Designed miniproteins, single chains, continued (5). Designs and how they scored, part 15

Each design is a single chain, and the fold is of that chain. pLDDT is the mean over its residues in the fold that is shown.

## One batch from the design tools (miniprotein)

Design m16495
Fold by ESMFold2-Fast:
Structure m16495 (fold): chain A 104 residues (1-104)
Amino acid sequence: SSMQREQQRKQQVVEELREASELMSKAGTTVVTGSDDDGIKAAEEALRRAEEVGRDPLARDAAASAAAAIRSGIDQVKKGNKYIGGMNLLSASAELWVQARRIE
């Protein structure tokens, strides 16, 4: 039924948002504790995942907000502000997680 397909789609989007959130949290930790280059690479991978999830309308606004926070975080790391950059990535992680809970 159309309702079953919608519920399955919602469940998939929730799972993808949670995976993106975890990847973002890992990137934030890598930015703070690792090298700047490793942190930027992790953040760029997380950005690609967030943009992919954001193709679904249920995740679009949260993914766009997270993507903006990731881009700002990368810019801060490049300026030597790795703690601010890490905080921006952790904020993006929280936004994706909150959206997953809203869809449930």
Scores: mean pLDDT 83

Design m16496
Fold by ESMFold2-Fast:
Structure m16496 (fold): chain A 86 residues (1-86)
Amino acid sequence: EELEKLREELEKLYEEALKLCRELLKKAPEDDKDLLLEAIAEALRAIGLYLEGKAALDAKDLEKAKECIEELKKLIERLKAKLAAL
């Protein structure tokens, strides 16, 4: 059950992260290239964390999976802060 819960959490956080990246790309001013590049960089980080987390879960590496989940949570909080500042 812990593996199943971690898989569901990882997928939910990944979907949220990508949604926030898309919102940031949509709302960023066209002349704010730094913000656009940051949104793209965070999207790539989210993809990497998701793939690493999935691989960890498949290997039953719970510690690595939890690490990826915590990093996704931090990424989501950074994206929310950037969106709130717009």
Scores: mean pLDDT 86

Design m16497
Fold by ESMFold2-Fast:
Structure m16497 (fold): chain A 97 residues (1-97)
Amino acid sequence: MEEAVKALRELAKLSPDPELQKELIKGAEMVEKATEENRPELAEVFDKAAEVASKYNPTLASLLAGVADLVRSGAPIEEVMKAFAEAAKKGIEILKK
């Protein structure tokens, strides 16, 4: 969980678009408070992040949409957080290049 939040905040800092930066920061706050009880809200966060990312990188958008699907499928929160951290780290690599 902490790794996912850290990666998402780092991705936000590297984002050149203020709109994308705000959505990623909001996403990090929602992920930080994530529990099994707020799974629908968590899925919405990943869907919104994918939608915003689709304006900049289709690959990153697909990865984030995949995490949203994983949340909806009932996968454990720990597995979801690992998948999101990996997607965010990949996004950081893309934006740094």
Scores: mean pLDDT 71

Design m16498
Fold by ESMFold2-Fast:
Structure m16498 (fold): chain A 94 residues (1-94)
Amino acid sequence: SELEEAAERLAEAIYSLDLEKTTEELKKFFEIAKKASELERGEAVSLLMAKLAELGVSKEGAEEIGKLLKKALEEGTDPEELAKKLIEIVKKNS
């Protein structure tokens, strides 16, 4: 799935602590996710959380990131400001 591939790339970008790359991958993820069903969006966020855990983020950190992404998909957000928050969570939870 294009959305699942975007979720994995986003997880890797967040874990890399690269703000520019994380912002770019967030924009791509949201563009694809807006065209997906609610079920597909939920599955993609779950896959992203699982990938973050695989990379070395704590369960608590991965869950916090998942909650922020779900909220952003519902409310919209500035991708760069969200990217900064996601990177800070990884720094505290890796």
Scores: mean pLDDT 88

Design m16499
Fold by ESMFold2-Fast:
Structure m16499 (fold): chain A 82 residues (1-82)
Amino acid sequence: QEEADRRGRELAERRRKVLEEIKKKYPNITPEQLIANMTEEERRIVAEELAEWVKINKLSDEQIEKMAKIAGIPVEEIKAFL
């Protein structure tokens, strides 16, 4: 689905911008610390948006896992909103 692919890219782009900004301030930060710098609220919002996208496009578990990896959010957090 073109719309599903676009949504995934938009979420990945937002994630990437946040990571780039953090890296500029903390060049020695580890990947674990980058994830930790996202608030629970931010992760929840992205997970909820991804869950709505799953419902609209009737995505498989495999596709949900792929989106979760792109967004940097645990697949379980996305499934919580399904």
Scores: mean pLDDT 64

Design m16500
Fold by ESMFold2-Fast:
Structure m16500 (fold): chain A 107 residues (1-107)
Amino acid sequence: AREEALRAREAELEERLREVLAGRLGISVEELERAIAGEDPELAARARARWAALAAEVAAQYRANMERMQEAAEAGDFARLEEIAREAEGLEEYFEAAVELLRLLAE
């Protein structure tokens, strides 16, 4: 059913984000899932703190990419503008999934 497909899509995005976050934190997906489940409150606190730092890095990278796109557009370098735009192409989808994961880490 359509509702099952929607839930499957949400689960898929959450799974991908967990893999990315776990990799960026230097832990396994299983360790991250245990932290989310409240098995390790100290690890959950570290994961949240690290996630906040990573979110700040992503925000800074987004701003830097916007500046580079502006410079490329002003220089008439549309090939470079397209290249930079593609780097940002997944950020909105990523941020929606990231908000969901951050919510799961908040007890």
Scores: mean pLDDT 67

Design m16501
Fold by ESMFold2-Fast:
Structure m16501 (fold): chain A 108 residues (1-108)
Amino acid sequence: ELEELLKHAEEQEKKILEELNERQRKAVEFARNSTDAEKAAILELVAEKEPSMPESMKELLEELKKKTTEEEIEEGRKKIEELGLTDEELRIMAGYIASEAALERAKK
């Protein structure tokens, strides 16, 4: 049950990484090494572009906002903007962040 969810999440992560081009892989690497404030900034930017963001991502964004300050999130937004990421790259980063959070929750 829990092992099935964990295995599925790990398999999805592998598929995503294998299908990404070099630029998209660098975006995922940035997301992997990002702070909670930078992760919140990524999710907030995606939410602004897609009002129908998944409920799990909205909950994660609110959780991350509680671990950071608004000032740190604004600094994160500026840093992400400097990277010149496309909407697709931002969506991939947000998906990776959500996948990692789901994996952590599955481990209890």
Scores: mean pLDDT 74

Design m16502
Fold by ESMFold2-Fast:
Structure m16502 (fold): chain A 80 residues (1-80)
Amino acid sequence: SEEELIKEMHKLVEEMGELYNEAVESTDKEKIKEKLEKMKKILEKLKEIQKQLSPENAEEAEVIIEQIEKAIKELEEKLK
């Protein structure tokens, strides 16, 4: 059901936040890379869930996805 998909999205967003916080607190580039790879995999799952949502809920999911993409980009800049 769509309600189950939305719950799964919220769970994935929570996991994403934990990975982001761990990466931001780390000075080890290899640890940051490891967290980034996990975050990118979660982002792929979120995009697949978005495809299964109603148009209205897909628009809300897009806002979340954009915020996550920005967070990933900020971490990638930290690795430079």
Scores: mean pLDDT 86

Design m16503
Fold by ESMFold2-Fast:
Structure m16503 (fold): chain A 100 residues (1-100)
Amino acid sequence: MKEKIIESARLSTALALHATAAIMVLEGMAPKEELQPAIDGIRGLGDKLVEVLKELGASDEQIEAVRAKTDALVASIEAGDVEGARQALIDLLKTVDEAV
């Protein structure tokens, strides 16, 4: 595996963990003070994923799709939409895998 492909996988895993933490807050399973750090983590990791994917030769269309799906995930979390957040996470991870 090339180093950048491994980096993409690590960033995707970290983003999924932050998304899971945010969903746990929405489900009342974690303290509310953990929500904003999880959202901030998703945004920061999304930006880093875009950087890595550009270096891997992802198209502008693929980069914009990753950005749009990261924004959709955050929007679902901020709306308290647990099922929407779960689906947005799945869609984002599929989009990242296709861009690698």
Scores: mean pLDDT 87

Design m16504
Fold by ESMFold2-Fast:
Structure m16504 (fold): chain A 64 residues (1-64)
Amino acid sequence: SAWDYFVQGLQAVGEKDAETAIAYFKKALALDPSLKAAIVAFLRSQLSGPVGEVAREVLAVLEA
């Protein structure tokens, strides 16, 4: 489901795997575009934290 892809994207961000996170978030958004606000809000909340660099990379691709 879109939610399962979203959760896998969150896990990939925690693992500092930007490529995998981008792939899962794109799959989630293809199934449910309304998830974009939640994904962007989550990534922005991480910018000053331990995964901030990964969050920045993922956010840049999703906002392009």
Scores: mean pLDDT 85

Design m16505
Fold by ESMFold2-Fast:
Structure m16505 (fold): chain A 80 residues (1-80)
Amino acid sequence: MKIKEIAEELAKKYNLSEEEKKRIEIALEAARGLDFAAIEFAAKYKNPSSVERLPELLERLRELGADEEELRRAEELIAE
């Protein structure tokens, strides 16, 4: 699901305000960006601890609503 849809579901489940929903959306977008940056870092430097976390980071990108192009780019970085 896209980040906006995830934020909508959370707002419904927990009876959050529109402002709280927007804050969740921003936080999820930031988390997705950080996960992608972590994948780029792991792919570039290939240290064992970072590489070990790559499957978890890819799964989180998928859960946070990364599109097919973003996921493909992340997988291509890992394959190098």
Scores: mean pLDDT 73

Design m16506
Fold by ESMFold2-Fast:
Formats: structure tokens, sequence, C-alpha cells
Structure m16506 (fold): chain A 63 residues (1-63)
């Protein structure tokens, strides 16, 4: 969905802006999830959570 793609794009920005601050990355990532999940169905919320987790794991593995 467009909202999921938008949320993932914003997560990439958060990870880039807070590259040296894992605590801020996690805090802002959780807030992003809560902000977007309020607009999503339960099925889309689960998809967003999965895709955000994969993106964060990929980012951390690349460091």
Amino acid sequence: SALIEEALARLEEILAEHADDPEAQQREGVRLYLEYSAQLSPEEQAELARRMSELVRAHLAAQ
C-alpha cells in the first residue's frame, strides 16, 4: 500500500539521520510505526512491522 511504502521511505530517512544513534533510531522507528499503524488495517499493520524489522536488520548488518 502507499502508506506502507511512505512509512518505509521515512524509516530510511530516520536511519540515515540517526546513523550514529541506535537509541534514537529505535525510538523514532517505534513512533513511526505507531503513527502509520493507526491508519492501517491489522493485516497491513503486520506487513508494516515485518518490513520495518527487515529494513532495520539489513541496515544494522551493513554497518
Scores: mean pLDDT 83

Design m16507
Fold by ESMFold2-Fast:
Structure m16507 (fold): chain A 109 residues (1-109)
Amino acid sequence: MEEIEKEIEEGKKELKKILEENPAAAFGVGFIITDDDEANRAALEKAAAELKALEAEGKGAIRVGADVTKGINAELYYKDGELKAVLGSDPVHAKVVEALYEVVKEFVE
């Protein structure tokens, strides 16, 4: 769990920095957190590349998610000025999604 919390903290800093540089609500960021540190790092790197590609095409959506337990996913989506969430009932999922939501919320509010 602490390893996931570190990934969230680093991801929040990077995501917040990206969103501060791009205040347009249409920019897309994909970020997925799991209990696999290597997969989390790869997902963050791919999310950064995806954001850059979406900016070049003038498209935008924010998609952040957490998969911290088997068979349960928690995801947060922002598209066309609307924030949507799919949240697991597990308290760990709620904590992870809330951390991601705080960053995304600053972008949309």
Scores: mean pLDDT 50

Design m16508
Fold by ESMFold2-Fast:
Structure m16508 (fold): chain A 72 residues (1-72)
Amino acid sequence: MKLTRDEFLSLLGTGRSRRVWEDVFDKLENGEITSVEQFEKERDKVVNAVDGIESKYNEKAYEALRKSYFGV
């Protein structure tokens, strides 16, 4: 079953990581990201934009979306 927006956002902090990963979620839902390769490119952009203490949310968000949309 696909992860809902609310379920996904509950996995994230309340800072910048939440906002940038919410944008990635919207691109997956809107069909702008349709392949693992496109998703990897978007993840790389987010990792470069979200550093420091919030970087811990990057792997959590990535794994949750990868499993939900691509089945790993």
Scores: mean pLDDT 75

Design m16509
Fold by ESMFold2-Fast:
Structure m16509 (fold): chain A 87 residues (1-87)
Amino acid sequence: GEEEKKIKELEEKLKEAKKELFKAEADLGVAEFAIAAAKTIKKITGDPDDPEINALLERGEKTRKEAEEKLAKAKKELEKLEKELKK
């Protein structure tokens, strides 16, 4: 009855948590790639004070930090849900 409904709800939450984890990992990878590309362009052009490249780096680092925070939160939620299912 009620217990079967709770298990099904936890399984659905686990699926969503896994999706959010995958999205967070993908977002982090994209941010890291963008930062690496911007750093490479800056090195090739030889202009340390390029405002466009510096703005891209600042945006990339902010996106990376936000993605790292989302990834940590997603991992924490997944661990919590997995522990709930083991009870």
Scores: mean pLDDT 79

Design m16510
Fold by ESMFold2-Fast:
Structure m16510 (fold): chain A 92 residues (1-92)
Amino acid sequence: SMMMEKEKKEILEETERLLRRIAELRLEYLANGRDPSEEELKRLEEEYEEEEKRAKELAEKIREYASDEEFVAELRELIARLRAEEEARLAA
């Protein structure tokens, strides 16, 4: 039981880190207000591909705990909070 609780905590922490990183990337694009150069677009696509890969790996781990309604509710609350933070940053 303690090992599962540790894994759930790690999943929540990695989810927060990943979503914050993706939000930061989106904010940087929006703040600059420019079409990126071909070279810049390539580098940004590669960085986004790495984050998408991490997201897919994380989704597989989350699936192992999909039957835990309390964990799923906590994860949904975390995602909603991070989305609200991103929207607030965009509105500022």
Scores: mean pLDDT 77

Design m16511
Fold by ESMFold2-Fast:
Structure m16511 (fold): chain A 91 residues (1-91)
Amino acid sequence: MTIEELLKELIEEYKKLLEEAKKGNKEAREDALNIGSIILTLAEKYNIFTEEIKEVAEELLKYIKELKEKKPVGDGIDELEEEIKRFLENL
């Protein structure tokens, strides 16, 4: 399996988990945020920057902002928001 194939599979899983998270599934929310972070970390490590990866970063940032507006989620969300912002600034 190439890193590009792995990233594509992770993006597909992330999209499914994010849809379930938006429906109120707390476990799917935590899994989506974790997989999203892994996607961005792998993209930086292997210097792979596609429109799909940019969309993942932008969608994660939007979702985190929506979560913070509705009521605070755990401490890890602020760190993830900062990580995503740094990723987007370095594009």
Scores: mean pLDDT 78

Design m16512
Fold by ESMFold2-Fast:
Structure m16512 (fold): chain A 99 residues (1-99)
Amino acid sequence: MEQQLQSLLEQIRQAETADQVVQQLQQIGKLLQQNPLTDESAQLALEAVDIAVEKFPNNQQVLQQSRQILMQILRQTENLDLINRAIGAILRIIGLELD
């Protein structure tokens, strides 16, 4: 799973369109639903969300998919640092969606 997440993260880094990023975020969401969450996989998913939101902060689909991934992390992780990072990212996304 971690190798697949790293590949998707790099695809998000190289993506030139919001549609490409949305597709990669949807694949990340599926991987997190189908596999046990580890601290490493959560960190990779958080980094992917941070890059996606930074690249396309005004794209509602990117923000919605990012929020769904962050909620999946929060439901499965017991790591306080990862919980704090995910909550911070969710609050940032909510702020962007309200603007």
Scores: mean pLDDT 86

Design m16513
Fold by ESMFold2-Fast:
Structure m16513 (fold): chain A 82 residues (1-82)
Amino acid sequence: DEEKKKKVREILEKLRKPVIEKGKEIEVEFSEEELKDIEEFSKKEGIPEEELKNLLAALQDEEIAKEAEKRVEEAAKEVEAE
């Protein structure tokens, strides 16, 4: 469960980095490498690929909200530290 979330989070982080740097990507598109990771994880954990994609999309929305909150917290820590 936690390992699953961590793996999905790693894929999300990899996907989000190009989107953030590009600054303009409306649709989430999985790269060929990400699709392979999803396939391997699906086979290894016994979770359907479709379900993993749905979880990735749901976690992406949740992680965007969390990321914004975490960024605010990190900025507060930066002000606190020196």
Scores: mean pLDDT 58

Design m16514
Fold by ESMFold2-Fast:
Structure m16514 (fold): chain A 90 residues (1-90)
Amino acid sequence: SSEELLEKAKKLLEEAKANPKDFELLMKKDKEIQDIISEAIEREEEKENILKLLDIGIELAELMEKAGYKEYGEELKTLYLDAKEKIEKL
């Protein structure tokens, strides 16, 4: 369910927030969040919940920017914002 995917993504973000200077961990959490978003889109989960998942991805990207990975975080945030715009138009 989309609710289970949201809770899983929130836990991944919490783990990232607990270890913001561990770049390898942040990249791993980003990959896992992207996989959750892809699964939610493929399963045609509720638009509202897909948008909430994308907001979690944006928050992770902003965490990376604040942690000193500015270029990586900015690029990642742009990718999530572009995806959010596309989903909002559906």
Scores: mean pLDDT 88

Design m16515
Fold by ESMFold2-Fast:
Structure m16515 (fold): chain A 96 residues (1-96)
Amino acid sequence: GADAAYEAAKRAAESILRGETPPDVGAMRGAGAAYQATALGDPEKSVEAGRYALEAMEQAGASPEAVENARKMIEASLKGDPEKAAEYATEAGRAA
């Protein structure tokens, strides 16, 4: 599942960098940890990334639907289901 999780994290980071989402320290830290976990195969960093990303989204005022879909994306990634992770990432983006 590394490629799909990486692409989802990359798209989220690019959205922040384009100014479509206000930069937040928690969101940037979450994106960085997700990238590290995906690129380096560190499952503990995936859990850390998920925690920071959800906290950052809540602090940034994301809708409940966006936060819930981000949570499902993280859970799907941890279960090794990259296709569902990508689908939930897309739904989180639509709800933001």
Scores: mean pLDDT 59

Design m16516
Fold by ESMFold2-Fast:
Structure m16516 (fold): chain A 86 residues (1-86)
Amino acid sequence: MMEKILEEAEKLAKEAREKKDYTPEAQVQAVYLKAKLNRDEELVARIEEMIAAGRSPEEILLELMRLQGASEEELEEARRLLEEAR
C-alpha cells in the first residue's frame, strides 16, 4: 500500500513537470506524503494543524515556504504566481 501511494505521488510530480501544471493542492499533497514517509512528525503535525484551521492549499504552501526561510517579498511573489496558476 505505501508503494502505491509513492507511485501516485511520483506520477503526480512527473505529470506536473511534463505539463508544467503545478496546482497548490498537488504541491501540498506531495510535501505531506513525503513528510509522512520520512517520519518528519513536526512537519506532518504543522501541515495537519493548517488543514484543521481551514487554510487553503495556497495558504498552506505559502506557510511551508515561510518555514523554510522565504522572505516576505518571495512569499508575496509566490502568492501572485499561485493566483495566476489558477
Scores: mean pLDDT 68

Design m16517
Fold by ESMFold2-Fast:
Structure m16517 (fold): chain A 92 residues (1-92)
Amino acid sequence: VEERKRLVEEALKLIDEAEKTGPSQELADKIRSLIVRLLKLYQPDDKELHELIEALSELYFVQLVMGGGKIFKDALKRAREAAERYLKALEE
């Protein structure tokens, strides 16, 4: 599904942006928008999509409540790993 691949590539781009700029309201808003679009494609049996949505949601909430530091970096790492895993699953 090309739409799913496009959205996960967009997620990786936002994660790259977050690594460079740090946490921000603008970035959090972009991540929230992406989560909403991913949820529209959600199927209960799509485990990799579910894990990506969870990881992005955590990254979003960490930006709002914890700011930066180790917790933000850990959330970025989990989001990247989930996005890369979902992209790989879509290409197999």
Scores: mean pLDDT 80

Design m16518
Fold by ESMFold2-Fast:
Structure m16518 (fold): chain A 93 residues (1-93)
Amino acid sequence: SLEEEALRAAEEAVRLAAEGDYASAVGHVLRAIGLILEMEEPSEAVLLAVKGAVYAVSGNYEKAAEYLEEALKLEPESEHIKRALEVVKEKLE
């Protein structure tokens, strides 16, 4: 689905930002935003997950964790959101 592809792009953006590859991370954020624009009604979870990825790319891992935790509360079984949050939590340790 477009939502699963957007969540995958958000996860990849967070992972690449945490690795210091900000150029590739920005590319994945732009992909996620493009996918959201193709949706008639994007879920609150996907919007929050992409917002978390934007904060991770900007180096604000505290806010990234906050938005990803809110996204995970809405979709507790999303492996993409769980993995993105795990990466962000490691940066906060």
Scores: mean pLDDT 89

Design m16519
Fold by ESMFold2-Fast:
Structure m16519 (fold): chain A 57 residues (1-57)
Amino acid sequence: AAAVAAEVRALGERVLPALEARYGRERAQTIVDNAVAAAEANEVSGLAAIRELREAG
């Protein structure tokens, strides 16, 4: 859903600096991009992506 995709995008922006510090820029951006794509595909995948971003960041 659009609301879940927006939440994943906002969370991705917030955790991106922490992910870049841990994994490097390219991997961090890939993690965020994949999470946003999952949320855009369906709500269940988006909720899973939120959990994964919270755990990674």
Scores: mean pLDDT 75

Design m16520
Fold by ESMFold2-Fast:
Structure m16520 (fold): chain A 62 residues (1-62)
Amino acid sequence: MTPEELIVEAHRLLQQLPPEVAKEARAALDKFIAAMEAGDTERAYRLSQEALEKAREALKKV
């Protein structure tokens, strides 16, 4: 999954969640975007995994 595809998927998942449940996943996504903008590819990769996992975990709670 490319970084662009991951951002699109994470955003789609977050839109399905109540704001309170999505809060931690949104924070993780913001950190990923910041790392990408800083050019820190290694950190961005780790944060992308964390953001996607948190979004999927939150979605399971509905």
Scores: mean pLDDT 71

Design m16521
Fold by ESMFold2-Fast:
Structure m16521 (fold): chain A 89 residues (1-89)
Amino acid sequence: MELRLGDEGEALRLLFEYLKKMGIPVGDEEPTDRVDEGLAKLLEDLGLKPTYRFDEAVAKIVRGVQEELGLPVDGVIDEEFLAALKEKL
């Protein structure tokens, strides 16, 4: 099953905790919630938003973690992916 927008926040927090524990870099394009809050707030105050493809950025990070965990590399955050993360934490 694929997570919905509301579930993505919890999934991303779990994913980032795993990456932090393993010392694995997040990737080339950082999600906004991982960027300095001051910069994110400044962009919001200016009416600008980073044009991250959160779907692509998250998928890239997920694919990297899937490779590390030996899972199928599909870039989808699903129950199998989350279970593997919890087993490693």
Scores: mean pLDDT 55

Design m16522
Fold by ESMFold2-Fast:
Structure m16522 (fold): chain A 55 residues (1-55)
Amino acid sequence: TPLSEEELRAAVDAAGAHLTMTGGPSGVDAGIAQVEADPERFGAEARRLLEKGRA
């Protein structure tokens, strides 16, 4: 299932946090690439983050 723009943004943010913790490459492009590698997994996480943001 394709991510919406808002879900993609949240997923990229989550991936970016993961990259920062592991000392890997940083930045939006690296986060996008990681989300594209596992869109279903990051899609679920993005939905969770958006739910929390709305509450």
Scores: mean pLDDT 61

Design m16523
Fold by ESMFold2-Fast:
Structure m16523 (fold): chain A 99 residues (1-99)
Amino acid sequence: HMVRVEIEARETFGPDSALPAGTVLERRGRPRVMSEEEADAFIEELKAFVERMGGTVEEREHPDGTREYRFRTAPTRWIRDGKVASVEELEVRVRVTRL
């Protein structure tokens, strides 16, 4: 079966970033069409990654069969383009809709 996968990310920057502390950036990925098996594998990899980072995963299934996932990670530091960046919160939302 084919599904549509929609990804939205929200990132809150901390004091050690090139942006002012508390800056929030929201990004929306292009919707992707894939098999249900590919979508499930992607979600499983994301769950494993977020859990290893000490983050949380919330899952919700709607009556129409649409599944929503909310991934949140603990505060962490990243290196971006050779510069240290601090992230206080990263939230990734994934919606999976049957076609």
Scores: mean pLDDT 75

Design m16524
Fold by ESMFold2-Fast:
Structure m16524 (fold): chain A 68 residues (1-68)
Amino acid sequence: LEEIIELAERALEADEEEMRRLAEEIIKKVGELYGEESAKALREAFEKASPQELRGLVALVAAEMRKE
């Protein structure tokens, strides 16, 4: 959980290329904690997102993880 928040915070400070790379690490950690179906849904959302939308999604993931 803490690892996902850390990755998301790092991604929000990164350029687009690094943010995309960190997003893949977030997807992997989500799969480990919540299962492969959750990871697949997140991957599809990230792949369809523009750079601005991806930043919003990463911020939302961090916010949701903090509620856990």
Scores: mean pLDDT 78

Design m16525
Fold by ESMFold2-Fast:
Structure m16525 (fold): chain A 99 residues (1-99)
Amino acid sequence: MDEQIRELVKQAKEAKSFEELAEIAKKLAELLKTSEHAQLVSQLMKEEGMSEAKIAAVTVAIAGALEGLPIPELAELAEFAYRAAREGVAPEEAEAALA
């Protein structure tokens, strides 16, 4: 399980779209049925050097996935959280800012 979580966190770091982040967040949510695993994901995202905005996007998408939201809505939540954490990024430029 820890290896699967670590692999998904690395995929989230390299993700170039909010749809890709949403799909990764849904997979992470399936592994995260406890608060212990949620803490591990937070630690791994910081260890990989992910930006606070990208961490916020992944965290919100995981929360939405745990509530059963579909991928398109998770992608919208991730983009909203990313933009809220990184003021001044236009919607059409958010994907480029992920890189």
Scores: mean pLDDT 75

Design m16526
Fold by ESMFold2-Fast:
Structure m16526 (fold): chain A 57 residues (1-57)
Amino acid sequence: MMSEEVKEKLKEWAAAMGFEPDGVLDETAKEVIKQFQQLEGLEVDGVIDEKTAEALL
């Protein structure tokens, strides 16, 4: 489950990296989350866990 704040931060980060997650949140969001997790050195599972949410905030 993603909070509204985490979703907004993810969209802002995705836009800065050239991604547009608007309209297809399930597949596009998962891909964006995986790219963010790879960049931050987190476990790449495509799920916003507590560690991923903390890194986004």
Scores: mean pLDDT 67

Design m16527
Fold by ESMFold2-Fast:
Structure m16527 (fold): chain A 82 residues (1-82)
Amino acid sequence: SAAAAEAEARRAVERFLAEAAVLQKELPKLPRAERERILARAREGIAGLVDWMKQQQVSAAVRDELVARLEAALAALEAAAA
């Protein structure tokens, strides 16, 4: 159901944000190649989650909210990797 998909999307985003918070602290300590690999994986994860939300018919309002949170987390990771 749409409601079940929305609940799962929120849980997936919360898991991503928790992992991103840990990575944000660790990224400055890692070699450049490792930082680039982590950022590439994060971007792939976000793209996959956005596509999954579209396929599961998560409402546009909820999808936009969750995408904004994912994009903010990615921006923080990119800043930490610089």
Scores: mean pLDDT 88

